# Designs tried in a protein design run: designed miniproteins, single chains, continued (5). Part 76

Each design is a single chain, and the fold is of that chain. pLDDT is the mean over its residues in the fold that is shown.

## One batch from the design tools (miniprotein)

Design m18621
Fold by ESMFold2-Fast:
Structure m18621 (fold): chain A 120 residues (1-120)
Amino acid sequence: SKMEKVRELLERIEELIKELEKLVKEAAEELPEEVKKEVLKLIEEKRKEIEELIEKAKASTDPQEQLKILAELAKVIVELTNEVLEVGKKYNLPKEKLERIEKVSKEILELIKEAAEVIE
């Protein structure tokens, strides 16, 4: 069923978001203490927003509402990733760490796109 496929994709998205959070926290260890605190606060705020959006997507039975939630989820992932990559470049974090963050973010966005295509 479409609902089962969307649920499976949302579960995969949740797993990759946990991996993204882990990679960002690991990269933040190399930042100055004040900057690290700002990045960790950003992650905490975005994590709460992401968790609320995923729970709303899982609870929704309206395809149009699910599509709107997925679009908002994608926006939050893009905003988080861009902010982290800008900070990482400014403070000369290892390129390999930034590339891993970008790769996982792109994988999350592709799964969100796949979920939207299943709903449409």
Scores: mean pLDDT 88

Design m18622
Fold by ESMFold2-Fast:
Structure m18622 (fold): chain A 75 residues (1-75)
Amino acid sequence: STAARKEAALREMVARLQEVARAIVEDPSLSDAEKEALLREMQEVFDRAVELLETDVEAAMALIDEAVARLRARI
């Protein structure tokens, strides 16, 4: 069902962003200000992805894929 797909996608989005957040927090090369900025960017992406998830699961997952790749490139 559509609801089951949205729930599965939401769980995957949360798990992937949580993993990236941990990598950011644990990165000794980043200043506290840089960590705060990256975590803020992640929160903004998550909010946008959750909104998109209501209408387009594939687009929401693609947004998270792009954001994860972009954030990982900075750490």
Scores: mean pLDDT 86

Design m18623
Fold by ESMFold2-Fast:
Structure m18623 (fold): chain A 94 residues (1-94)
Amino acid sequence: VTNAAKDLLLGYLNNDKELIEKAIKKIKEYYKKHGKKVFENSKTADPYSDSPEAEIGSLAPKIFIEEYIKAREEKDEEKIKKIEEALKLLEEIR
């Protein structure tokens, strides 16, 4: 499932529509089998609930935190927006 969520993120970053569609299908199948909270149990490095990184970590796999931190450090507004779109889609798939 972490791989499917990573594929979703990479698909958004690279504008790869086929990869996005495949990732969505895999995530939906996993939610049917294991329930909706599989990403909520992701181990966060930051225990502070008020940080954006900690919030992302509770909702998505660690890869989203890592890419979000990088995008913020680089001030890459386009990358930040794509990560936010992928996170929104993960919430909608539930």
Scores: mean pLDDT 63

Design m18624
Fold by ESMFold2-Fast:
Structure m18624 (fold): chain A 80 residues (1-80)
Amino acid sequence: LVDDIRRIIRDMPTMSTDQGISRAQQVYDQMQRDGHDRAAGGINRLIDRSRQLAPTDPDMAHYYVIRGLRLGYHLVQQDK
């Protein structure tokens, strides 16, 4: 999980907003399966915000996707 999140964050600048949201959702789903409830809760709000902004402000939506993944990465690392 941590290595997967790290790879996604590295590749994020090459992704569209929709691709970023999709990848962040996959990370959220994996966090829930692995029992990282705090990390999942932390990124969920930022993913929801990015979805709300995507139709009117795709640049800000993309920013919230990146922010969510970085937060999730930090929280998952703290669980170790």
Scores: mean pLDDT 75

Design m18625
Fold by ESMFold2-Fast:
Structure m18625 (fold): chain A 70 residues (1-70)
Amino acid sequence: SEKEEVLKKASEEIEKLSEPYHENPEVRQLTQEIGKKLYEESKRSKNIEEVKKYAEESVEELRRKIKEIE
């Protein structure tokens, strides 16, 4: 449940960051790639701290990449 809550929060933040760019195919692809990577890394994680780290890094990567596109 804690892992699910962390992933849900990350997904909500990713959706919020991508919302203004929903018509931008580059941002849509980036959002899907980051989400997939986070899901895969969370499956391999050994503990909740790793999941939190991956979630934070995924959100920051999306934020950085969106800024670079514009």
Scores: mean pLDDT 81

Design m18626
Fold by ESMFold2-Fast:
Structure m18626 (fold): chain A 96 residues (1-96)
Amino acid sequence: KIELTPEEAKKKRVENILHGLEVLKEALEERGLEEAAKAVEEEIERVKKDPENISEVQIELAQLGNAIELLRKNGADESLIEELVEQAVEIIKKAK
């Protein structure tokens, strides 16, 4: 395993968070959950504006998006993806 510098590791972490949020936004849009998708887009803009102060909500939403992508790559049941989407909607509601 190649050792990353602290700066490279930080950059990779921000890229992974943004990627996860983008995947989650697309999954929400595909399901007609436009209000939730807009909330995720607002979080994407916040991360881009202040990548050094990433919130716990942003991390949790990004993790769900990355999990959805991994499930899709592994040919997992759509019911599992739906459960992750429902979790994201609950997180968004609690953050209001």
Scores: mean pLDDT 83

Design m18627
Fold by ESMFold2-Fast:
Structure m18627 (fold): chain A 95 residues (1-95)
Amino acid sequence: SAEEHFREAVDAALKGDYETAAQHILRAAEAAGVPESGRKGAETLRRLMQRPGVTPAEAAAQAFLTMANKARELGHDELATVAYRAAKYALEKGK
């Protein structure tokens, strides 16, 4: 499920493996029929992981918020909700 892939993406990002995290995001978005949302999430994750002062948890959370916003824009409210839960999971686990 998209929720399981997103949790795996968060876990990979928190370990510093942003490439594995991006792959899980892309696969989940493709499976949900919204590859554009996954591309936006992966792009955001890659950009923020290179930014000084951003934690892996913050980068993962922002990536999933970006994905949720894109999914909602495209009319995919269920995927947006799952992405929102992944953002919360990242912030909670990153404590």
Scores: mean pLDDT 85

Design m18628
Fold by ESMFold2-Fast:
Structure m18628 (fold): chain A 75 residues (1-75)
Amino acid sequence: DMKKKLEEEKEKLRKTVETVVRQGAEHRAAMLGEQHDLSPEEVERVFRESLERGLAKIDEHMQSVEDLEQEQKKK
């Protein structure tokens, strides 16, 4: 019912945001690689660090939203 549909929507949204974060990380790594003449290994490292940071921010944001929802339920 509604709970399963909400979970499915959350999963779809998470996948969409992860795709955007991955694209952003790729763009950032490519830009820094061009600007600083980085080796392919350095570009891959920048991509990985940017992706991990982006994914961590998604998790932080989702936790913050969930905390706010719990506070609203207590009011």
Scores: mean pLDDT 75

Design m18629
Fold by ESMFold2-Fast:
Structure m18629 (fold): chain A 83 residues (1-83)
Amino acid sequence: SEEELEKIKEKLREMKERSDNPVVIKAAEDMIKAIESKNLLSLIGVALRLIGEIEDNKDDAELVKQLEELLKLVMEAIKALKP
């Protein structure tokens, strides 16, 4: 629903404001753009990038936690965009 998408965007804006990590900031920005444009393929692309970043940064527990939260939000956005 549109209400669920707005809640997801708000959480993404909060993550963007709280993080100083450019990977987190860029992922949140890309997800917001994809949600606003209803671009499902762009969201899937961000999900794949996040999975790769989690694998590459396994030793950075704080970053992995933020990336896992972003991945959860991407999956919620993908579900919300489907009929």
Scores: mean pLDDT 86

Design m18630
Fold by ESMFold2-Fast:
Structure m18630 (fold): chain A 91 residues (1-91)
Amino acid sequence: MLEEIEARAREAVEANVRRLVDAVEAYAAGLTPEERAQRVEEARRQAEKRGEEEFRLILSAGVSSPQAAEDAIAELRARTDAEVAALLAAR
């Protein structure tokens, strides 16, 4: 059970990091290559740091119940969807 929750949490966090980084790359497409690389690297570091915290929270929820872990993953996905939409709308 815990290993299954851990795998699901890791997959969800990695997918969200990728989506955030991809959105920043798309947002920064009009910048110089150097500025784009800097923005993407900054976004990756921030997303990975947040991702580690999110992963810990999902695992903690999963210890209480599998449903709590799924609820935490859904909440993370909803927040990422909103952030991605805001970035893309700002282009």
Scores: mean pLDDT 82

Design m18631
Fold by ESMFold2-Fast:
Structure m18631 (fold): chain A 58 residues (1-58)
Amino acid sequence: LPLVDAEIIVGDKKVVLKNISEIEALFEGQKLANETGKPAKVIIKEGDRITEYLVLPT
């Protein structure tokens, strides 16, 4: 799997992850959303490509 850098923003908390898979970044976003009860914004950076996901608590 290609490795990417990710930033996860939940409320006032920001987590930076490097050299991880996109799936791992999304899993971490879901964990943080569930722990806080707030939406997590997952920003994935792959070279010049930036993708944003919004992960809702479950």
Scores: mean pLDDT 81

Design m18632
Fold by ESMFold2-Fast:
Formats: structure tokens, C-alpha cells, sequence
Structure m18632 (fold): chain A 67 residues (1-67)
């Protein structure tokens, strides 16, 4: 399963995003800084993308895959 997330905010720890259904999510960096994890704040589902969170910008639209 996949979700599409729009990045709304970036910070030192990662990013905030909104999903297509209007759910809020947080994006965190993996320990090796090569992967981004997305946590859906509504249901707790976790997703990943092979994109460093440090490369994310406000307005980016990113597809994440459920782990």
C-alpha cells in the first residue's frame, strides 16, 4: 500500500505533511539518514520512502510505501 503526502513544514528533526485524506503526518529521518519514515498521526500507520528527509522541501509531493 502507498500514500501520497504533501510536505507542509520542514525542521531539524524532519518534516510535517498532509495526506490525500486530510490526515496529518510527521516525517522522520532514518538513523543512516538515507530513508524517510512517515507516521500517520490519525491511525499510527508507518510508511517509508528511499529519500533523505534533509532533501524535502515545503510543497513537495512524495509517495511513501507502507512498512
Amino acid sequence: STVTAKITEVNEAGAKAILEDGSEAVVLTSPDRKTSYLINLDNGDIYEAPIPASTLKVGDVVTFTKV
Scores: mean pLDDT 83

Design m18633
Fold by ESMFold2-Fast:
Structure m18633 (fold): chain A 80 residues (1-80)
Amino acid sequence: SMEEKLKRKEIYDAALEAYHRALEQGKTPREVARAAYEAFLKKAKEYGIEIPEDVLKEMERAVEAGDVERFLEILKKYLS
């Protein structure tokens, strides 16, 4: 539905906004990935969207590794 697509876009945009803000602040890759991840989780919760556990596990691994590119790839694939 259009509402589902809009919610997914807003969740994605929130994560990217946090990502860009963290980069502008000169944060480490791990901190950047964590900021984006926390914004993603917060916005998904606000919209009542349940995130599959496999997606959460992959995101958590990328964040822990400081692999920002991998985190963003997972985010884009899930919210596309």
Scores: mean pLDDT 87

Design m18634
Fold by ESMFold2-Fast:
Structure m18634 (fold): chain A 81 residues (1-81)
Amino acid sequence: SSKELGELGIKYGQKGNGKLGGIYAAIGASLAEKTGDKEGAKLALEGGRLAVQSAKDIEGVNAGIGGALSGIGALFNLGVK
């Protein structure tokens, strides 16, 4: 579910795996937008944010930014649509 994917993004972000945290956040955000899951979108944004903060390399930072932006986009679309 979008909620479980967002929670995985947070979990991997907290463990310092910014790349996996960002990837799960982005997938969770996409699913949340398609299913209307605003809470899943919030979890995805937090996962992406944590991935950026914990990332040890540029690839992890980029994945985290992508996840966070996907979460923001999902929240915006769910708030407007």
Scores: mean pLDDT 81

Design m18635
Fold by ESMFold2-Fast:
Structure m18635 (fold): chain A 69 residues (1-69)
Amino acid sequence: SDALVAEMRALTAQFEEAVRAGDYARAAALDDQLRALLDEYLARYGRYTPEQVELVRRITRLIVEEHER
């Protein structure tokens, strides 16, 4: 639903802010919440939207960049 996608966008923005602030504990908690919402959406609708795929890709990129040695 549009409301669920809007919630995921808001959580993604909070995740990006937590990463920028160096608050990795909060970022990890927000990542867990986002993945739970994605799992709920997939279970309910049997597919991800392009917006959800892009949000997951952005989160994964930020995590990889922060763990880059």
Scores: mean pLDDT 72

Design m18636
Fold by ESMFold2-Fast:
Structure m18636 (fold): chain A 92 residues (1-92)
Amino acid sequence: SAAAAAEKRRQEILERAHEASGKTQEALKKKLGDLSIEEAEKKLKEIVGEEVYKQVVEVEQKLSASPMSDPELPALLEEHIKLSEKILEGLA
């Protein structure tokens, strides 16, 4: 059914976002974990650029404020995954 297909897609993107977050957190910890928060932010900005860093902060704020029922949640999760991939590429 259409409802079952929509729920499956929601679960798939949530799982992908969770995996992307986990990989990104581990990479950040490995590369920047010995730095202070301020130094880590500065280094991340140097690696991914100011524009991408601003997008990361904005998407994280929106995700933190968004309920699970938010119709924009799937789009925010897809943006989060793309930004996580950019961070991982920059840290590689």
Scores: mean pLDDT 81

Design m18637
Fold by ESMFold2-Fast:
Structure m18637 (fold): chain A 69 residues (1-69)
Amino acid sequence: SEIKEIFDRYLDYVEETLGALPGRKEVEEFAKLFKIPEEYLEELIEAAEKRAKELNLPIVEDMKAYYLS
């Protein structure tokens, strides 16, 4: 799936840059930016959560606030 490939690349970037995975708010912003239908949102969130669990990395719920902290 093209959506999955683009999202996996996004997760790679966030992981390498922050040592973390995106939470719901950031996945929603990603989906909006790439015009991904809302019906796929839960699957993307679950993919990020699964990856965080497998790699033992934290989830950042508000990355914009994190960058400004």
Scores: mean pLDDT 79

Design m18638
Fold by ESMFold2-Fast:
Parts: structure tokens; sequence; C-alpha cells
Structure m18638 (fold): chain A 89 residues (1-89)
């Protein structure tokens, strides 16, 4: 559904914003894309394209925007985001 794609983009934006604090923006985007692909969702590819467009247009989300996006996620997506962020080397 459209909502599933929106939720995946929000999850990707959170991973990207947190990763960009620790690694290059290019690496942060790759980690966000890998996180979305790891969900196995049929909307993952669509969400990745939307995430790339959003990052190209607006850059890194603010801490306020990232916190709001994270709070909008299901517990299952929050767990996926938490694991992805914890594994950043």
Amino acid sequence: STQEAIDLVAAGEVVFAEAAKRVSEEEALRLAEETLRSTGSPFADSAIRRLRDAVAESGVASDEQAAAAYASLSPELQAIVDRAVAEIR
C-alpha cells in the first residue's frame, strides 16, 4: 500500500540521519538502502527511490524531523532501525 511505502521512507530517513552523524553521506545512504531492502517488503525498491530523491532535494533530516519520523514507525520498523544504527562501524 502507499502507507507502507511512506513508512519505509520514514525508516530510511531515520537511518540516514543517524548514520550521517558517524559516516559519509554516501555510506549513510547505502546503509539506509540496505536497511530498507532487508525488510523484504515489495515496496522497498519504491521507498529507496523516494529516499534518494528526498536526500538529493533536502539533504539530511533535522533531529526534530528524524525523531518525528521514528515515532511514526511501527515497533517492528523501530526495531529494524535500532539494529541498523547499532551496527554502524
Scores: mean pLDDT 84

Design m18639
Fold by ESMFold2-Fast:
Structure m18639 (fold): chain A 71 residues (1-71)
Amino acid sequence: MEKAEELRKKATELSGNEEAGKYLQQAIDNALQGKFQDAQKNAQKAGDLMKDNPEALKLANEAVVEAARAA
């Protein structure tokens, strides 16, 4: 859980997009609850907002994966 939060924070900071961070937080929360369809939808929205920052996108993807593993 802590690792997913750290990765989310870093991805949001690197992207400079607070809205992307909100969708990423929702994706993490959904994944932790086993709501993988909702997690995928929110992760896609976050990814679209971070598409022009490959480093932020990589960290965002890692955050969702860590959350899914913690579920």
Scores: mean pLDDT 81

Design m18640
Fold by ESMFold2-Fast:
Structure m18640 (fold): chain A 62 residues (1-62)
Amino acid sequence: SMSEEANEVSDELGPEITEAAAGKSADEVQPLVEEMIQKLNEAKNKEEAEKAVKEGLEKLKA
């Protein structure tokens, strides 16, 4: 479960994940997305949720 604030952040994740994952295989992307979503679900506030998303997207872009 996520807070309402974390759910608002996650609504933008689909397009951002697609953009960040451009050129990567599903096998590469899936574990990174799962890690990001897990950290997002563990986030206790909006700042932690935004940090989890930012770090996850940076890993996808690498």
Scores: mean pLDDT 70

Design m18641
Fold by ESMFold2-Fast:
Structure m18641 (fold): chain A 81 residues (1-81)
Amino acid sequence: SRQVALALSEIGKAAVEEGDDLGRTMAYSSVMDLSPQITGAASNGDYQRAADLLLELADRLKSAGNDKAAELARAYAQQLQ
């Protein structure tokens, strides 16, 4: 889905804008790890799985100290349900 690809792009931008170097590295690594799985699920029409993976991404982003990227991931997950 074009919408999911745009959502992941915005989450990825937010992931590198806040926190210290370690927090940014952890946030970016979480985006890189989960983005192919989220995009794959959405491309197969499995929007429930894409939403569940976005919620997992949000939890990892929050753990990395990036509340803004976490909020974006949760908001996009809500839109897919």
Scores: mean pLDDT 84

Design m18642
Fold by ESMFold2-Fast:
Structure m18642 (fold): chain A 64 residues (1-64)
Amino acid sequence: SEAAEAGYKAGYKAGVESGGNVLEAQEKGRIAGRKAGEELGGDVELASTAGMIGGREAALELQK
């Protein structure tokens, strides 16, 4: 969905900026995803969850 895609992209970007701390990346990703969902007028909870996942994946990739 559009909300999930926007949330994931925003969360992934926030996760990269976290420098690889998974917990911090998940929280920043959740916040960024929620904001993206609000800006779209879409499903905020779905966007927030997608953002958390994006943040986590970005942080884990940085630890590789």
Scores: mean pLDDT 82

Design m18643
Fold by ESMFold2-Fast:
Structure m18643 (fold): chain A 90 residues (1-90)
Amino acid sequence: MDLEELRQALAEKLGVPLELIEKNKDQLSEEELKEMLEALEEPDSFEATLKLNAKLLAKKYGDPLAKEAAETPDPKKREELMEKFAEKLE
């Protein structure tokens, strides 16, 4: 797949304008775009999106809070861990 096709597919899956994905193109590698598309192949849900975001943040920062959030099966615990991680980034 061309990089441009991956960005368009991600925009369609997320229901956002392609321009929003392109604005962050320097922050999203081809590998990250493919990983996001594969994760979104499951039914769209807040939990699935939050889990994907936790995985990406764990990869980017190596933070144990984001890693634990990505690995936990408990949606409420994932939200709490992600809130703590967001507070840490302030």
Scores: mean pLDDT 67

Design m18644
Fold by ESMFold2-Fast:
Structure m18644 (fold): chain A 59 residues (1-59)
Amino acid sequence: APKPSKEQIEKLAEALGISPETAERGVRLASRLSPAEIAERLGISVGAAGALKGFAAKL
């Protein structure tokens, strides 16, 4: 899968109220982990983790 741009990650981070670093890690983990596991590891809601996974899938 193609990598997302830094601008796309920053916009997503702002929308979810997380840091760009957390959003970047979440998108990388989204290809290998479930939304629940991403939520636990990053300390975010399952909804936010699902949004990261959906974003990674669409790019």
Scores: mean pLDDT 77

Design m18645
Fold by ESMFold2-Fast:
Structure m18645 (fold): chain A 72 residues (1-72)
Amino acid sequence: SKKEQEYQLLLARAQAYEGAALSAARENPEDAREAAKLAVEYYRKAGEISGKTEEFEKKAEELEREVEELIE
């Protein structure tokens, strides 16, 4: 369905930015934070579409914490 396709696209984009954030954290903290912010936005949108708002909010918070830990 269109809703399923939109969900999968949002999830794929979130995962791509998550990978970019984690990869950049040690060398480019600014780029890592920007990528993490985008990943969080896409995870929250995926949560809205899927009705799993709590699960994706937890995922977003975990990613933000993980990126800051790697920078620190």
Scores: mean pLDDT 87

Design m18646
Fold by ESMFold2-Fast:
Structure m18646 (fold): chain A 99 residues (1-99)
Amino acid sequence: EKINEKIVKLEKEFSEKATLPQRIVALYEALKYLDKGDFEKAEKAAQEALSREHTPLEVANAAWLVLFYHVIGGYKVSDELLEAALDAVAEETIRAAKE
């Protein structure tokens, strides 16, 4: 589908320029607009997310939503980013449990 083709293109662009945490938040921000069919806003939102740092909690929240879009929405996310998203969620869960 056109949305999945756009996800593949965005992930390839992200892999050249950003850390895995930045890529997770950028994909989540893009998916919000891709789900609505707005490819221009998806690109702009992803680029904004790549331009700044994110807290571990922001990354974990974005990771949960990326996983949700992948499993429930059927959106194709790369194995590398899925593994990073699962790790971010696990790390935040362990951190919260120690409090």
Scores: mean pLDDT 79

Design m18647
Fold by ESMFold2-Fast:
Structure m18647 (fold): chain A 58 residues (1-58)
Amino acid sequence: MTAEALAAAEARGQSYAPAVRELNKRIERDKVTTLDERAAVSREIAEALRERRRREAL
């Protein structure tokens, strides 16, 4: 019930935040696979999303 709806919402979020697309490209290029590295990258993506939502609210 929720997985596809969440995926669609996340895709919409990415269209509102070009920075998320940039970070995803960096992940692919750097081939981040280690657990700790993935955690660091997830934090970077979350921060970019917060900054974009903040700018959009203004």
Scores: mean pLDDT 60

Design m18648
Fold by ESMFold2-Fast:
Structure m18648 (fold): chain A 61 residues (1-61)
Amino acid sequence: MPELERRIAELTGRIDSLVGKLVDAERAGDSATADRVLGELQRLLGELGRLRDELERLRAS
């Protein structure tokens, strides 16, 4: 399913960007920014997992 594969790729790119922001915030000692970025990362990782599960089900069908 090309749409799901594209969404997975886009989420992976966003996660990579947020990991960079998290590392930068932690190095700067900016706990407020680090907490915000971590929360967004957890949300996106959950969505990525759901999309991967959906893609696997569609491939099995």
Scores: mean pLDDT 83

Design m18649
Fold by ESMFold2-Fast:
Structure m18649 (fold): chain A 82 residues (1-82)
Amino acid sequence: SPPPLSPAQQEAIRLVAKAVAEVRPDLTAFEAFMLALGSTYVAPLEEAQKYLEIAQEASRVIEEKGPDYAEELARKKVEELA
C-alpha cells in the first residue's frame, strides 16, 4: 500500500474539492475531487497541475494557520482559475 497522505494533505484536498464544487457547479462531486487531486480526468495537464499546486499550498496553510485560512485561500485560488 502507498504511504498515507498526512491529515493536512487530506484536509487540503477536501477543501479544494469543496471550492471546485462551489465555483464549478457544472462538475460532479467526483470530478471536483479528481481536480483537487491534480488529475487530468476533467482538465488538461497544465490546469490539473494548478489545482494540485493549490492543494499543496492549502496543506501548508493548514499546518501554519489552520483550516479556516486554508479554506479561504483554496476558494480564492480556485475562483482565479475558473
Scores: mean pLDDT 83

Design m18650
Fold by ESMFold2-Fast:
Structure m18650 (fold): chain A 75 residues (1-75)
Amino acid sequence: MSMKQQAVDTVRETLRAAGASDLQVEAVGRYVSTLPVSEAQALADTLKANPELALTIARLILSTPLGRRALEEAA
């Protein structure tokens, strides 16, 4: 599995565990897939280390133009 795919999977699992909706999980996963590998991995590591912030971080990501586009593509 690629390092980017591992980062995407880590983000999705962390968000599911935090209670995010399936749509939010898919949208943030798509957003992370657009990032460089190093940035995707840093975000995955941050969410894994700080699961209590996962929903807040997801909402912030989905409020950006790129996050909104990922949400549209997930729907």
Scores: mean pLDDT 82

Design m18651
Fold by ESMFold2-Fast:
Structure m18651 (fold): chain A 59 residues (1-59)
Amino acid sequence: SAADRAKKIQELFDAYQKSVIANDREGALANLRKLKELTEPDSPLAVAADRSIKTLEAK
């Protein structure tokens, strides 16, 4: 359901933020990739996640 998907997106975003606070680049990337898979391809959230993934991968 849409509600279950939204809950998963929130859990992944929380995990991503925890990875950033812990300075865990690989964990941040993994959580962003999973979040992107659950979002609509051309949504603002998917575009933002893709941009963040590319920025982190370039480091």
Scores: mean pLDDT 81

Design m18652
Fold by ESMFold2-Fast:
Structure m18652 (fold): chain A 96 residues (1-96)
Amino acid sequence: SALVAEAERALAEIRADPARSPAALARLVDLLDAATDPETQLRLAYILGEAAGLSPDAAVASAALLHAMALAEELEDEELSKQLVEAVLKGVAEGR
């Protein structure tokens, strides 16, 4: 997926320079908002979690995580919503 490839690039930018995390996290949020298929949404949620876990700015990381959680709550598919939340949390654990 082109969206996943762009998200992996944003994650790599944070890994190379954590000072880039506010801009990269904003981009990751936009990519998650643009995703329409469950597989891409789950992968992007995981990458967003990893990026948030690596971010030195707790406020910026928290804002991105809250956005992802709000999107999950808006999903009509309860099972997909749960999987998206789990993907974000697993990503955060991996990023730390």
Scores: mean pLDDT 82

Design m18653
Fold by ESMFold2-Fast:
Structure m18653 (fold): chain A 60 residues (1-60)
Amino acid sequence: MEFHPDPNNPVEQSLIKGALEAEKEGDLEAAAKSFRLVAERFPDSPDAEKARELAEKLEK
């Protein structure tokens, strides 16, 4: 998955990295939670829409 987090937002970068790591480890609940936080807290980010879609996919 290709993400381009805002280099001026370390919180967004940390959430995306944590979500991807959790997904890789099979912790889909933690991954979905982190992706939802990106979409909710950084809705103007180019990654927000992608994070929302991934959270929805992981919650099914």
Scores: mean pLDDT 75

Design m18654
Fold by ESMFold2-Fast:
Structure m18654 (fold): chain A 100 residues (1-100)
Amino acid sequence: MEAVERAEEGARLGKEAAENATSKTAKLGGERAYRGGKLAEEAARKGSPLGPEAAESALGGALSAKKGAEGGESNSSLNAAAGVSGVGAEFSGRLALEAA
């Protein structure tokens, strides 16, 4: 399903963002997006009705973490966005898995 592919992409990008991040907030955002993506992938594979939403949240969180990693420590707004999006991705992934 498309949701599985989006969740896998979110997990991949989140992991890369965490590995390349120079700020702690962007690194945590990437790590959370990676976890959210893995949870969303499992939920989507189990047919969760929240799988597609969790996959989109994981991808969004990963993209925000990537921007934070690229912007560095000097861009506080990108770092804050990465942190918030990462938390949302992990939370959405957990909810989707519970609904599976």
Scores: mean pLDDT 75

Design m18655
Fold by ESMFold2-Fast:
Structure m18655 (fold): chain A 84 residues (1-84)
Amino acid sequence: MTEEERQAAIDRALALVEEYEEKHKDMTPEERARLAGFGALLEWARENPDSPFAKKLIDTILSLPENATPEQLLEALRKVLDEL
């Protein structure tokens, strides 16, 4: 994976997180905190490219189709966290 591919994957994931927030204005405080947590996790992955966990997150994002929905991204990220 190139650095450009890694950067593009993170940017795509962050855009989908923002799209989810715009679609789901009626989120509970707990759901909103979890969404903010995913955003922070993606930013952490950007800063820690050599982390095995960051690599797993990016590989998961890259495994999604190009037309993946925000809901599909969040479900994929949730599964990665559950497998720790």
Scores: mean pLDDT 81

Design m18656
Fold by ESMFold2-Fast:
Formats: structure tokens, sequence, C-alpha cells
Structure m18656 (fold): chain A 95 residues (1-95)
């Protein structure tokens, strides 16, 4: 399995944990995926932006709005047109 394939698997594991409400385990998986994507694809890759959005979404679900905002802003630094990050950032700022 390549590093991007390993990171894709970690992203899926993170989504499963988030769906179960196991937010701290989801964060751990998304952070591991983020590191592997950065190492294999570079810090400005679309997959890195996606990992930031998933981290922000989990922090939003935990009610940690400032941390959620930080991650959505990091995703938008990579891709300013990233629709999910723009929408979730607006939601987080309204809290």
Amino acid sequence: MTKPEEADKLMEEGRVYAGKGEYDKAIEKFEQALKLYEESLGKDSPKVARAYVQLGRVYLLKGEYEKAIEYFEKALEINPDYGPAKRLLKIAKEK
C-alpha cells in the first residue's frame, strides 16, 4: 500500500469513528492521514485540504468552534474555492 493509499484508508477509518460519535479517535485518524498526505503529496495538495475539512468538521461536532474555524481556514488557504470548507466555516462563525 502506498502512503496516499494508507492515508485514504485512515480518512475512511476517521469517518467511521466520527459517525459513531467517537470524535477523539476520528481526530487521531485524520491527523495521521494529514501527515501521510503532506509527506507524500506536499502540504498544498487537494487531499491535505480535504483532511483539514474533516478535522474541522469533527471539532465543529464537538462544539470546539474556534478550532473548527482554524482548520477550515487552513483548507481554504490551499483551495480558496473549496465549497465544503466555505459552507462549514460560515456555520462555525455563526456559533
Scores: mean pLDDT 87

